Designed miniproteins, single chains, continued (3). Designs and how they scored, part 105

Each design is a single chain, and the fold is of that chain. pLDDT is the mean over its residues in the fold that is shown.

## One batch from the design tools (miniprotein)

Design m11655
Fold by ESMFold2-Fast:
Structure m11655 (fold): chain A 70 residues (1-70)
Amino acid sequence: MEELKELFEKAKKKDPKAILAVFGHLLDLGWSPETASNIIKALVKGAVTPEEAVEMALKKDEKAAEEAAK
């Protein structure tokens, strides 16, 4: 959890390595590339905080898992 938040904080600072790492983590959590990119863009623009982005990622993963289980 802390590691993901730190990566989101670095991505907010426009660190390319952190942006790629966050994108990979979001894909591993079951997010689509489009949604993962939108989360990163919102974070970089300051529309969401790193905390909010982490919560959003985890909540979406749970819902995606339920949809896959249908």
Scores: mean pLDDT 69

Design m11656
Fold by ESMFold2-Fast:
Structure m11656 (fold): chain A 97 residues (1-97)
Amino acid sequence: KDKEIVKEIVELIERAQLEELEREDDPRKAIEAALKRVLEELEEKSKTIPLYAKMKEVLEVLLELSKRPVDYKLTPEEIERRKRATEALREFEALLE
């Protein structure tokens, strides 16, 4: 069950990245646009399925970090959210084997 959900989310991210790279010459903007599209698709599912809610949180953290200037220092709150996102990714890796 969870492996199928993770596979669906990974395929959505990969597809969105490829499509946005065709429209945007700046890879950073393409990645930001791709993450936004995936987040929009996960919004409805995240309300009822806990695994989608976890993935949404991870992607929101990644999207916020992609918007920051290179010299921006992370706040303690952002560091904590990044740690939680990393833990969620490790759980997804375990599901994928």
Scores: mean pLDDT 67

Design m11657
Fold by ESMFold2-Fast:
Structure m11657 (fold): chain A 119 residues (1-119)
Amino acid sequence: SKEELQKEAGKLAAEGVDKMIESLLLIGEATQILLTQPGEGEEEAKKLVEEAKKKAKESNKLFDKAAELAKKGGVSATPEQVQQFKKNTDPKYLLYLNFAVSLGVGVAGLEAALEEAKK
């Protein structure tokens, strides 16, 4: 029973990480579309953002359940660890992180687009 609760908590935490990664990748795709196709890709980007929000919400629920099961199994997931995962799965926070990584479509690409818009 105690060992089963610990094992189930570990599985839910792993699933939570998978959903977090899926959310991050979707935000990355949406960001790239918005930066490279601002007048054409808006609906696809919106769809990806909504899917990313859903994945982030699923990830948060999995981490919450994992923490509860870990406590019942006699292993405490620290509040700090749970809070960090929640921060990492927030779509707003993920969008900022992914923007920093999107160097190929980042500042230089945006500056070029702004120069063209002035013509």
Scores: mean pLDDT 67

Design m11658
Fold by ESMFold2-Fast:
Structure m11658 (fold): chain A 98 residues (1-98)
Amino acid sequence: PSELQKKALEVQMEAGVVQVGAAVALLGGDEETKKLAEEAIKIANEADKLAQQGYDLAKQGKDEEAQKKIKEAQKLVERARKLYEEALKAEKKKEEEK
């Protein structure tokens, strides 16, 4: 596979990690944690879709279009990860306030 195909797959894996982590937070979280986790899952799903498009474009040799989709997916993964980290922080804060 090309470097762009590998990068797209890497972004999909990163999105998957956020999706799984945020889903676990939904199971044990309060309303605040659930809201942040739901937002993280939605954005991570969007990132996964864009990374999949980037992979398909790279496979077709459309490197510029692939790179654009992969960069957009990376930005969404970063955003989803920040929301997931905020969900974990909200959960920790609630433990301290008990």
Scores: mean pLDDT 80

Design m11659
Fold by ESMFold2-Fast:
Structure m11659 (fold): chain A 75 residues (1-75)
Amino acid sequence: SRSTIDAIYNQLMKELHEEQAALLEEAQALSQRAYETKNREDLLRSASLYMEYMSGVVESYAKAREIAKALEEAR
C-alpha cells in the first residue's frame, strides 16, 4: 500500500541522510565557494555531489516499492 511504501521510504531516506550528511555539507560549501569565487571546478564538483545524492533518493524510492511489494505478497 501507499502508506507501507511511505513508511519504508522514510526509513531509507533517514539512513541515506545519515550516510550522506558529509556529502551534502561538502556540496553546499562548494556551491557557496563557487558563487563567491566564480570557480567553475567547484561548481561542477558541487553539481556532481548533488547528482550522487539524487541518485540515492531515486534508488531509495525504488527499493521501498520492492520491499512493500514483497511484504504484500507474503501476506
Scores: mean pLDDT 83

Design m11660
Fold by ESMFold2-Fast:
Structure m11660 (fold): chain A 71 residues (1-71)
Amino acid sequence: SLEELKEKVLKLFKEVTKRLKEAEEAGKPPSQEELDLLREFQRLFQEVVSRMSPEELEELEKELEKIAEEV
């Protein structure tokens, strides 16, 4: 449920960030596939955020920042 949604959000964020970076490095615009993944991430992120406490949101934000730095 919430834990599964959180894991899916983190996985999608990593995948989207990686694919967008690869497209930029290749000098290509984002594909429809990459835009669809971004839209799915946004939808699931809103769902997860609506179900989290302030403490859980702070942890999620830190995890997202770490992923953005690592990819």
Scores: mean pLDDT 80

Design m11661
Fold by ESMFold2-Fast:
Structure m11661 (fold): chain A 64 residues (1-64)
Amino acid sequence: SNPRAAGRTAAGGAGADEAAAEALERDLVQHGKPTDAAARALAEGGGVSEERARAGALTLAQQM
C-alpha cells in the first residue's frame, strides 16, 4: 500500500495550515526567506505534503 495516500488524506487540517504559515513566517524573519529545509520539516511532521508546504511558503512570501 502507499503511505502517501494516507498522508494526503491527513493534509488539509486547519492546524496543519496554521502551523505551516507560522513556522515559515518565523523562518522568513530569521533567514529572510523560506528554506526547503523548513518545507520538508513541515511535510515530515505530517498533515502537509512537501508540495503543499512549498506552495504555502510561496503564498506566504507573496503576501508579505
Scores: mean pLDDT 57

Design m11662
Fold by ESMFold2-Fast:
Structure m11662 (fold): chain A 81 residues (1-81)
Amino acid sequence: MPSLEEQLEAIRATTDPSEAVARALELYIRAVEEQDYAGLARLRELLEEWLAAHPDAPASVRAMAEEMIAGLERLLAEHEA
């Protein structure tokens, strides 16, 4: 299995916006299932950086990334409560 860092780097290296966000979603679902809150925090940071770097990405892809960030922020806040 690839490490968290390898998975995050694969997302950064993906040039197709839809494919990058699909990879991010796969990691999001897996990290939630495994209760990997450190992984969720790293993914949130990556998605914020990715969204800022890809303003020209399709609106649907940007919306998916923004929705994932919002979900991650809620999960992390609930875990810290």
Scores: mean pLDDT 81

Design m11663
Fold by ESMFold2-Fast:
Formats: structure tokens, C-alpha cells, sequence
Structure m11663 (fold): chain A 98 residues (1-98)
């Protein structure tokens, strides 16, 4: 019970840290595109380029996250462990009452 809550907290902390990293990468991609465009084009075109690059990075990050979650052994292992824990608890209850 307590170990399950601690594992959930650790998992959430990892997700939060990963989310913060992805946000930082998107901001950096947008800023880089904006600065590069600002040197060559008008400020309006630079803003459009920066916004477009930011959106593209966010979308690529979301697609990568979905692919990563699908291939995460921990997510499948956590689901399998939950199924085993529920099944084990039901069997233990039957064995105690039998």
C-alpha cells in the first residue's frame, strides 16, 4: 500500500521532469528560429517563423511521448503488477475464507 503510493509519486515526479524538459526544448526551438529569422527577415516574419517552429517542436514532442509511452516497459510492467496484485488479493481472500 505505502510502497505503491511511493512508486506512484516517483513515477509522477519523472513524468513532471520529462514534461518540463520537453517544454524547454520547444521554447528553445522557437527562440532559435525567431532569432535566425530576425537576422534575415522582418520582425513580423520572424515571429511567424518562431511560432511555427515552436508548434512543430511541441507536436513532435507529443508524438515522441506517445511512442515512448507505448514502448515503456515500466508502464506495461506496472499494469501487469496491478493485475497480479488484484488477482493475488482475490485468491488470498478465497484461501483464507475456505
Amino acid sequence: REAELEARRAYRAQLDAWGAEMHKKSDEAGEKAYQEALDKYSEREARIAGWKAHQEAVKAGADAAMARFASLPYAEEARKELENTVGGAEQAAKDIEA
Scores: mean pLDDT 61

Design m11664
Fold by ESMFold2-Fast:
Structure m11664 (fold): chain A 70 residues (1-70)
Amino acid sequence: GIEEAIEILEKELVRLLLEGKISAEQASAAGKRAIEAIKKKDLEAMREALLEYMSEEDAERIVKKVEEVL
C-alpha cells in the first residue's frame, strides 16, 4: 500500500545519500515530490521527480520497487 511505498522510497533515498550519490537537500526535495506522487498513485510524476536528482538507473529501480507494493 501507500505506507509500504513511502517506506521503500525513504530507505532508497537514505541509501543514495550514504553512497554520496545525492545530497541531504536533494534527498529531502526528491522525497517530498515523490511522496506526493505516491499518494496520487502517479508513477510517471514520481519517475519525473526522481530523475531531477538521480540517474535513470537509480530512479527506475526505485519506481519498480514502489510499483510492486502500491
Scores: mean pLDDT 88

Design m11665
Fold by ESMFold2-Fast:
Structure m11665 (fold): chain A 73 residues (1-73)
Amino acid sequence: MREELLRRLEELEKEGEEAIKNKDLDRISSIIDELRQLYVEARRLGDEETADRLFELAARYSRKLLELEKELK
């Protein structure tokens, strides 16, 4: 279970970096939503280390999404 959360976090990080590179706002938004869902699950399981990593990644991508939205308008 924790290993599955870590694997999905790593997959989402790779997908997120690619989406940011391609300026795919819809994909970045979807990845942020999934990271937030996984954060809630990690917290429920008591996996604070994975939860913190998911939270930080979601926050980083949320900031990048806002930057890109301002640049593209």
Scores: mean pLDDT 83

Design m11666
Fold by ESMFold2-Fast:
Order: sequence, then structure tokens, then C-alpha cells
Structure m11666 (fold): chain A 70 residues (1-70)
Amino acid sequence: SEKLEKGEEGLREIYEVLKKDPRDTLAIARLIRKLAEETGASVSDILEALHEMQVYGLEKAVELLKKKLE
């Protein structure tokens, strides 16, 4: 599914920005918005995936977002 591919790519992109400059809140906000627009995920769903990313890493965040996109 194109939505699942975009979800994974978008989370990976956010992950890389968070590792490089977690204080770039404007870049992070723009990536969250882009991911929501491309996948149809709510901002709330994406924020839940970002919380999973902080606790369990990128792979678990991708799993959570894919379940939300079903």
C-alpha cells in the first residue's frame, strides 16, 4: 500500500531530524503535517507513533502507525 510506504518513509524522516536537531520544532511540525496529509493519519496518531519511537525505537513506531492506517 502506498499509504504504508509513505507512513514508514515519513517516520524515518522525522527520526533522522530528531537525532540531528530535536529542537528544530518547525521542521518536525512540517514533517508531521506532511505525513498526515500523505497517509490520512491524524496528528494524534502520528504523535502516538513518535512516543513509541522514543521508548521502543523506529521499528515499533512504524508497526504502530501501520495498525492505525488499517
Scores: mean pLDDT 85

Design m11667
Fold by ESMFold2-Fast:
Structure m11667 (fold): chain A 93 residues (1-93)
Amino acid sequence: GEYERLKEEIKKLLEEAKKAPKSDDKSVILKLIGLTLRVIGLLYDARQKGADKAVELLELARDALMAALKNGDLKVAERALELAEEAYRLFAE
């Protein structure tokens, strides 16, 4: 169904983000931010009524992405990805 397609697309984006080289290069950080932002968007679209914890994790991930974009901090961008992945696990389980 539609949710199975969304799960597969989110999974592919998460796998691509994890394969990104770990570097302080701005282009690498921007790619990680872009992939994580797409994951956050799809998880918001897929959210179920009562998924308050998943929504909280997505809000934290979004705030971390904004900080990473402003400061160019790879570790903050990686934290945002980890938060988005935790939200995906709650959505998938």
Scores: mean pLDDT 73

Design m11668
Fold by ESMFold2-Fast:
Structure m11668 (fold): chain A 74 residues (1-74)
Amino acid sequence: MMSEEQNKEFVEKARKDFEELKKRWKEAKTEEERKEVIEGLEYGIPVIEKAGPDNPEAKELIKEIKEFIEELKK
């Protein structure tokens, strides 16, 4: 199990990865590039859930990612 400090560092890194994927979506010019971003976002969710199942910051990040994915699919 990850320590509280390791969970914090993991969530901070996951948040940075999420911001990078949002930037890639904004810069995406093809359907293939957009699909890659969505797949990256969807893949990240179960990884974050396993690392921080009881971490409120991890739960909030997962919620933000899910809301972003739903917005992109509209």
Scores: mean pLDDT 78

Design m11669
Fold by ESMFold2-Fast:
Parts: C-alpha cells; sequence; structure tokens
Structure m11669 (fold): chain A 96 residues (1-96)
C-alpha cells in the first residue's frame, strides 16, 4: 500500500509518545510533556481516533503537572476529558 501523509504523522506520533514515556521514566517531565503534546497534535492531524489523541493529551497533562506546570496540565486535562466524553457518546450510539 502507498504510505500516506496521515500514516507518516501517526507513526511519528507513536515514536514521540514512546520517547516521552522514556523521558518521564528518567524524571525529564518537562521534555516528556512537550513530546506527548506534539504526539497529540500529530495524531489529530493524522485523523486518529479521539481515544488515541486523548491518551496523548492525558500523558502530557500528567507530565506537565509533575514538571510543576499546573496551568498547562489543567488545560491539557480538560482537552483530554472533552475527547473522552465524545468517545463515550460514540460508544452509546453504536450500542443502539
Amino acid sequence: MKVTDAEVKAAMADILAAVGKLLESKGKYEEAAELYRRAAELYREAGASPERIGEALENAAIAAAKAGKLEEARALAEEAEALGALEAAERARAAV
């Protein structure tokens, strides 16, 4: 199959999320938060599911909070919660 721009962006987001997790495990929370945030942006541009985008934003929020960036963490958490609500609505619709 032809590799699309969306597939490249999703793959890059997966790599950034994995590196972010590694940095968080080493206590580099500010760097981890930035990589998770970039991963969420790339997933969004790739048309990834709200679940995948929300997971990246949730990880970014947790890392930002650990870095002491509480205002940024709150904004990211609110964005992730909004995506979680949309996903719950889609599941409810599919069950009917």
Scores: mean pLDDT 80

Design m11670
Fold by ESMFold2-Fast:
Structure m11670 (fold): chain A 90 residues (1-90)
Amino acid sequence: MEKEIEELVEKGEKAFKEGKYVEAAEYYEKALRLAEEVGHPRIEEIAEKLEAALEKVVLEGEGEEKKRALEKSLELAVKQLEAAVKKVTA
C-alpha cells in the first residue's frame, strides 16, 4: 500500500502541473483513502493537495465537474474542521 500511495501522489502532482485538475483530484482522493486505511504520515499533506486540486476545478471547471468539486471540497473541509475540533477539546 505504501508504494501505491506514493505512486498515486506522484501521478496527481504530474496531472496538477499539466493543468489536469480533475485527474489530479481523482489521484489524490485515491491516495488519501489508502493513506487513511493504513495510517500513513502523509494524510494531512495529501488532503491539502486534494483541496488545492478541487479548488482549481471549481475555478476553471464548468457544469457537473464544478458541482462535484464543490461537493468534495465541502466534505473535505468539514472533515478537517471535525479533526481540528477534536484536537482542541482534548
Scores: mean pLDDT 78

Design m11671
Fold by ESMFold2-Fast:
Structure m11671 (fold): chain A 67 residues (1-67)
Amino acid sequence: SEVGELGYEGAKKAGADEETARRAGNAAEASQQSGDVPLAEAVRNAALAGDWKAALEAAERAGQRMG
C-alpha cells in the first residue's frame, strides 16, 4: 500500500537497515488497515513533507501498538 511503501522508504532514508525498514512499512500498512487513521495519516504527512525521521517514528509507534 502507499502508506506501507512510504513507511519503508522513510525508514531507509532515516538510516534504518533493511529489516527495520520492512517492519516499519508493514506497521504503517497494518495501522491503515486496522483503522488507526491518525497514525497512517501521520506517516503519510511526514513523508510528503520530507521528514523521513518523523515518518519512521510514526511507523514504529504503529508497530508498538499492534505488536
Scores: mean pLDDT 66

Design m11672
Fold by ESMFold2-Fast:
Structure m11672 (fold): chain A 94 residues (1-94)
Amino acid sequence: MEELREKVIDRLAELLQKRYGLSPEEARKVAELIVDALTHEREISDEEIKSIKNPAIRYLLLLAKRYPKPVDISKITDFDLESMLDFADRLAGL
């Protein structure tokens, strides 16, 4: 699971850098937070969500926190990650 988690985090971090111009370090930290929220690895606090400056990412984290079923990261594709970010952008009005 750890190796698969790291691969998804790396991929998501690359997408965040390309879409939102985040630094590599910031993109990786945000990607870890998103993956943890989606998989229910830990509970994400409202304060952690408020610390995120990008409104699309903030919306995505809030949605993931409120979704009752954990996502199976072994089934996440690049298309799923890009579609998720596209959805978040539309909901944020971007």
Scores: mean pLDDT 77

Design m11673
Fold by ESMFold2-Fast:
Structure m11673 (fold): chain A 57 residues (1-57)
Amino acid sequence: LGAAARAALADLSKVSGLSREEILALLRSNMSNREIAERLGVSEKTVRNARRAVEES
């Protein structure tokens, strides 16, 4: 993973209480950005940006 992806996972881990590995698995799943955002307590835009960072890594 690139630095941007690692930073996004760290931020989401801090907010959600989930491990970075669990969040990475969610971002790589076929769940919608809305569903993941609801699970993590963040905006859909935050999830979309994190998914993009992971895909561009």
Scores: mean pLDDT 81

Design m11674
Fold by ESMFold2-Fast:
Structure m11674 (fold): chain A 62 residues (1-62)
Amino acid sequence: SAGEAAARGGLAGDGEAAEAGAVAAQKTSNYTPSARGRALARRGGERGDGSLAGAGAASTGV
């Protein structure tokens, strides 16, 4: 259902973002620190690091 899919999207995104952050941190060990900044931006999106994205998600009913 659309409502259930939307709820799963929010929760799945949160888990995926956290895991992406960890993977990006490991990649940074052998790559540029820019990768870490991107991972933090993804995680921070919901906390308000990406205010626009966070506001949109909340309004949609996550």
Scores: mean pLDDT 47

Design m11675
Fold by ESMFold2-Fast:
Structure m11675 (fold): chain A 79 residues (1-79)
Amino acid sequence: SARLEAALAEFEAAFQALVDAIKSKDKAAIEAALKAFEEAHKKLIATMREEGVPESVIEDIEKGVERVKGLVEKALASL
């Protein structure tokens, strides 16, 4: 699906931007990138459900996102 491919590409781009922001150690950049990542994640999950992606795959992605958010919170606390 072109919609799913677009949502995946946006999510991957947002994740890379978040990684780059963390490497910069700029709190404002990290907070902005985290917000963009959360928006891309929300859009991806909605698109996956609309396209009939198995719930087990969606659950694995959600668990991965929760781990990433936890790591970002720890990174922000160390700044």
Scores: mean pLDDT 88

Design m11676
Fold by ESMFold2-Fast:
Structure m11676 (fold): chain A 65 residues (1-65)
Amino acid sequence: MISEEERKLAEEIVKKMPVTRENILEFADKVIEEVEKKLGRKLTPRERFELRQLAIDIAMKKLEE
């Protein structure tokens, strides 16, 4: 499971990055890459899955505006 620190980093990154309906998947991948850079390590498959879902959820809410 992702930590609260990883969740907070993802939320901060998502708020700063532009997202469109056409690039949601690319956006999620970029969020994962930025979190990995800030942590200085690669995420596990489980962490990548959970963080990707979180990034998509936040992006979808942002696009509802």
Scores: mean pLDDT 74

Design m11677
Fold by ESMFold2-Fast:
Structure m11677 (fold): chain A 87 residues (1-87)
Amino acid sequence: SMIDTYRQMAAIFERLIALLRAGASLEEVVAEGLRLAETIPDPAMREGVKTLLESIAATSRSRREALLQLEAVLAGLRREIARLEAE
């Protein structure tokens, strides 16, 4: 279902944020994110997550900037989950 896909994406971004906060490099976090994105069954959603991670890697000048971008994505996913739950 759409809501299950968004929940899976939220869990991926929660893990990536936790890895960055634990001291993993941005390169390690992006690699893990791309690996986890392959588990997303919807090809469009999978490609969207991969494109977003590549954009964060390309535009972030620091781990702090990457963290802020990942947290913004997670906040967006959580808002969409809440919208879908409300129907």
Scores: mean pLDDT 88

Design m11678
Fold by ESMFold2-Fast:
Structure m11678 (fold): chain A 104 residues (1-104)
Amino acid sequence: MPVVHSITLVVKGKDATLIVSMDVSPEEAARVAEKIVERLKERIPEVTNIGYGVVGGTIMISATLKAENDEEAEKIAREMAKITEEVLRELGYEIVAEPKIIIL
């Protein structure tokens, strides 16, 4: 089974950066990133200005959160991590570490 090594979500104010590290080609990583971005846009209306980049098997997704305070931003970030895990498992990936959420 293809493996996801880490999922890290960093929130600074209203800006969120989701980092997913995998042992896959850049082309496969881009395909996975597009699926994650599509699902986040569909399921979480509070996630806006969403974009992504890929370096090797590492995906970086950036977004702006419609949150009034850090508690609301953390709640949205946790939902983003959960949806990311769901998409990765649906695509047949094994996730070997729990997602890390860092609020700055």
Scores: mean pLDDT 87

Design m11679
Fold by ESMFold2-Fast:
Structure m11679 (fold): chain A 91 residues (1-91)
Amino acid sequence: MVTGTVQAVTDEGVWVDSDYPYDPKSVAKPADAKPSAKFIPKEEILAINGEEVTEENRDELINSLKKGEEVTLVVGAEAGVRQLEEAVRRV
């Protein structure tokens, strides 16, 4: 779960000023986003402000976000998901 201030909304995802320990290494930052802003790909966003993200409503929910608003995102961090799958296979 990520809570922070929206810095930018793009077609590819959302930039959020948050203390979330997500570390993707290969995303170009928008010019108006803070240096501390973290990019969350739209495909990894599971919920926005308590609303479940589906393929049908993803663009609507993401486009409803405005720069400077506080947002709560539920995200599937790729590293966390892969570690969970490996742990389940061991049990």
Scores: mean pLDDT 65

Design m11680
Fold by ESMFold2-Fast:
Structure m11680 (fold): chain A 76 residues (1-76)
Amino acid sequence: MEARKKAEEELEKAKEKLAEAAKKAGVTSFSEKEKEALKAQEEMHLARLLAEELGTDEPVERAAERVRALAEELAK
């Protein structure tokens, strides 16, 4: 439980960072990266469902890592 709770918190922080990066970048100025951000959000949702079903935090951890990478890419 604790490991998953920590992964969920990391995921939430990654989402906030992605949202700030997108806002700063002017979301519509980078349509390709905006599409990637939307795909990442969908993967985060699926990862949460998989984590619940499997009783593990691994899918959520993977999703958080991907979202962080996209947030950094949008910040450029």
Scores: mean pLDDT 64

Design m11681
Fold by ESMFold2-Fast:
Structure m11681 (fold): chain A 78 residues (1-78)
Amino acid sequence: LTPEQRELIQKSANYYAAGGILLAAAELEGSVETARQAIEDFQKAIEYAKEAGDEEGVKISQKGLDRAQALLERLEAR
């Protein structure tokens, strides 16, 4: 891996971790705002993983995004 690719993978992993924490918090608190933050973090994780050519990172982050979107829909439908 080049230094550039390594930095992109690290950024992706950081956003994925942050998104996961926010998703868990949004589920516990029922917070639309926190769910939206989780979505943003998973979107950033996908962007950086794509730039790095990290197919597994894209796949895992997409699953996180899908879960966050589903939660947001449930919270907004209340």
Scores: mean pLDDT 88

Design m11682
Fold by ESMFold2-Fast:
Structure m11682 (fold): chain A 82 residues (1-82)
Amino acid sequence: MKIIKSKSGKGIGTVEIPEGKVIGEAGDVKIEEEIDPNNVANMIGVLLRLIGIELDAERRGDENLKNAASAAKNAILEALKS
């Protein structure tokens, strides 16, 4: 998983799912991870990592990282339900 600080985009958590990737962004923070939507074990692994990042960011008061991780987490959860 990549966590990138980028100057593109200001505001709340946003998410993009290009083919084979999930990208969560908030402010100047971007999280990118490769996913295989046909592999449930891979999707669950990514989900658990994103939950960990979100909780750690919340504990540290890092709102941009928390919002980026939350957006990516919710996108993976939605994909798993569909």
Scores: mean pLDDT 75

Design m11683
Fold by ESMFold2-Fast:
Structure m11683 (fold): chain A 62 residues (1-62)
Amino acid sequence: MEEFQKMIDEGVRDVAIAVYRTVIKKLKGVTVNTIEEIDKNYENSDEESKKYLDKLKKLLEE
């Protein structure tokens, strides 16, 4: 009986962990998309803007 309840509790925990991992992965996806957008605009940027974008990209990659 207790083992059955533990299996249910572990299943709920696994689902919660899976949801949390999905949220983290989505947040990382937003960061990756921002880096890609920086790279896309980099070639058309002036020297000062490129310096700013380089710093921003490093902050996002940490």
Scores: mean pLDDT 64

Design m11684
Fold by ESMFold2-Fast:
Structure m11684 (fold): chain A 101 residues (1-101)
Amino acid sequence: GLEEALEEAERLLRQAEEVRRRARELAERAKSGAPNGKAAYELARQAERQAEEAIRLAEEAIRLAREGEDPERARELALEAGIQVGLALIQLGVAETLLSK
């Protein structure tokens, strides 16, 4: 129902904010002159952009769910936010591997 869609969107917003924080921290670590630091930096910045898009999608899903309008669209936005979070986590995993010698 609508309340379940709201809870899921709020969960995804929190997750996306955490992923953005991790991406920013990893980007700063990549600047330290580590081998593959440039590639790791670019992946971390890509993950940050994906997390920011997930935040935008989750916030819109929360807005629609709270207004009680278009619950199907709210669920679609939450799903899209989840996909963006998943992609960001993959980019972070690759970047972390590149920074581990």
Scores: mean pLDDT 87

Design m11685
Fold by ESMFold2-Fast:
Structure m11685 (fold): chain A 75 residues (1-75)
Amino acid sequence: SDAELLAQAEAIKEEALKRIEKAKTKEEVLEVAREAQARFDALLAQATNPAVQKYIMELMEELGKEVAKKLEELE
């Protein structure tokens, strides 16, 4: 269902953000980003509702910004 896909997308973002917060190296951050991207891509492949697709893409963009911030902090 759309509600289930949205809940899964939120969970992927939340899990990734927690892992990024704990990450001590750029390699760890990039690994979290790769895993989260793969999970989001799998949800997008299942989503047929354009509004759901748009929301998942927005969550992906938000996570991407947090990845970039953490990478800058770690230099």
Scores: mean pLDDT 88

Design m11686
Fold by ESMFold2-Fast:
Structure m11686 (fold): chain A 64 residues (1-64)
Amino acid sequence: DDFEKIKNELSKVLPEEVAEKIAKAVVEGKKITLPDDTLGKVLAALSESTLPKELKQKVLASLA
């Protein structure tokens, strides 16, 4: 549920494989480290996305 929502949103700006990896880490409550350019794309996509605030916060928690 949350996995597909996050993956679909991130795959708009990232390769599907990368979006899937991030979405999996987020739903598993794991930290993930991204290159600065990838991180910037994720943050920009989240700020513009229609994802629920709770899911946006969950993604941000995994990127911190």
Scores: mean pLDDT 81

Design m11687
Fold by ESMFold2-Fast:
Formats: sequence, C-alpha cells, structure tokens
Structure m11687 (fold): chain A 74 residues (1-74)
Amino acid sequence: ATPEAARNLVEGAYYLGWITEEQYEELLKAIDEGLPSFENLARKAEELDTPELARAFRVALENSAPGKAGARAL
C-alpha cells in the first residue's frame, strides 16, 4: 500500500468535513502504527460509517495492486 495516498485521502475527508477530528486522528494513527493497507483502512472507514472514504481506499487499493484487469481473490 501507499501510506502517502492513504494520508491524503484522510486529510481530504477531514478538510471536506466528512469525518470528525477524532476520526481523523484515529485514522492517521492507524496508518502510521498498524494499518498501512488500503484494505484495512477501508474496513475502518466502514466501521466509522464513512462509506465514501471507504470506497476511495478500495479504489486506491486497486490502483496499487499489480495484476491483470478484473483481479479477484487468489
């Protein structure tokens, strides 16, 4: 995963007012300390009831994952 892209998405969501300061801090901390994966971050965003941010993380995961078009579970 690309932690810079993940941080940019979280910062953008906070700037737009989609998430609170507490959610923003929690997500950034998770990125740095334990969740460097877009998959895990998408799950966190869904738990926080922010589906738009979760979708953004999943799209970033698709861009980051090497493979062929339409890749699915191995």
Scores: mean pLDDT 67

Design m11688
Fold by ESMFold2-Fast:
Structure m11688 (fold): chain A 92 residues (1-92)
Amino acid sequence: SLEKLIEALEKSAEEVIELMKKNNTPLYEEIEELIKKFLEALKNKDFDTASKILDEIHDLIIKAEKLGADPKVIVELGSFVAFAEMALWVLK
């Protein structure tokens, strides 16, 4: 169950990263790096670090939106963050 939840979150991350790259999303390299660090912290059961990184991802999403990121990409990133928050709540 735990392993399957992390696997589902990794798949969701891959999909949103690909969508960001396809749409040349502002700050996509920074957001991708933070998503990877979030997943690593989660696998290491460092939930405090994972939570902090997720807040940083949320801040970059807001900044990307202000820089003119495609609304569809912003919605998908928001969905990823919501799923990640749900996963953190379940895993704590």
Scores: mean pLDDT 88

Design m11689
Fold by ESMFold2-Fast:
Structure m11689 (fold): chain A 111 residues (1-111)
Amino acid sequence: LGIAAKRAIQETLNTIKDLTLQQIFISGQVSTLYKQGKIEEAIKVLEEQAKNEKNTEIKGFLLRLAGRAAFKLGDYDLAIKYYEEVLKIFPESEKAKERLKEAKEKKEKAE
């Protein structure tokens, strides 16, 4: 299952060269894992792909998805970690700043 998701994301990155189409397809795969209750699996796959990704735009996209997945899981510490990594790559990302703020607020309320 996690292996299948990893292969699907790797195949997308290998076969689809258009960044927008890659993002759409990967988002679809991750959304499927969310619907199946496999959010932790989605996070692991996204983190492994981001670690091996040399393209900064794709790496940032994968980390944003990992942060969103961690947030859905209720793991706000992990969501904060990924959004901070996105902001190291894209310091001016308003969307990443907003997501980081939301995750920090949720963590405070969950404690």
Scores: mean pLDDT 77

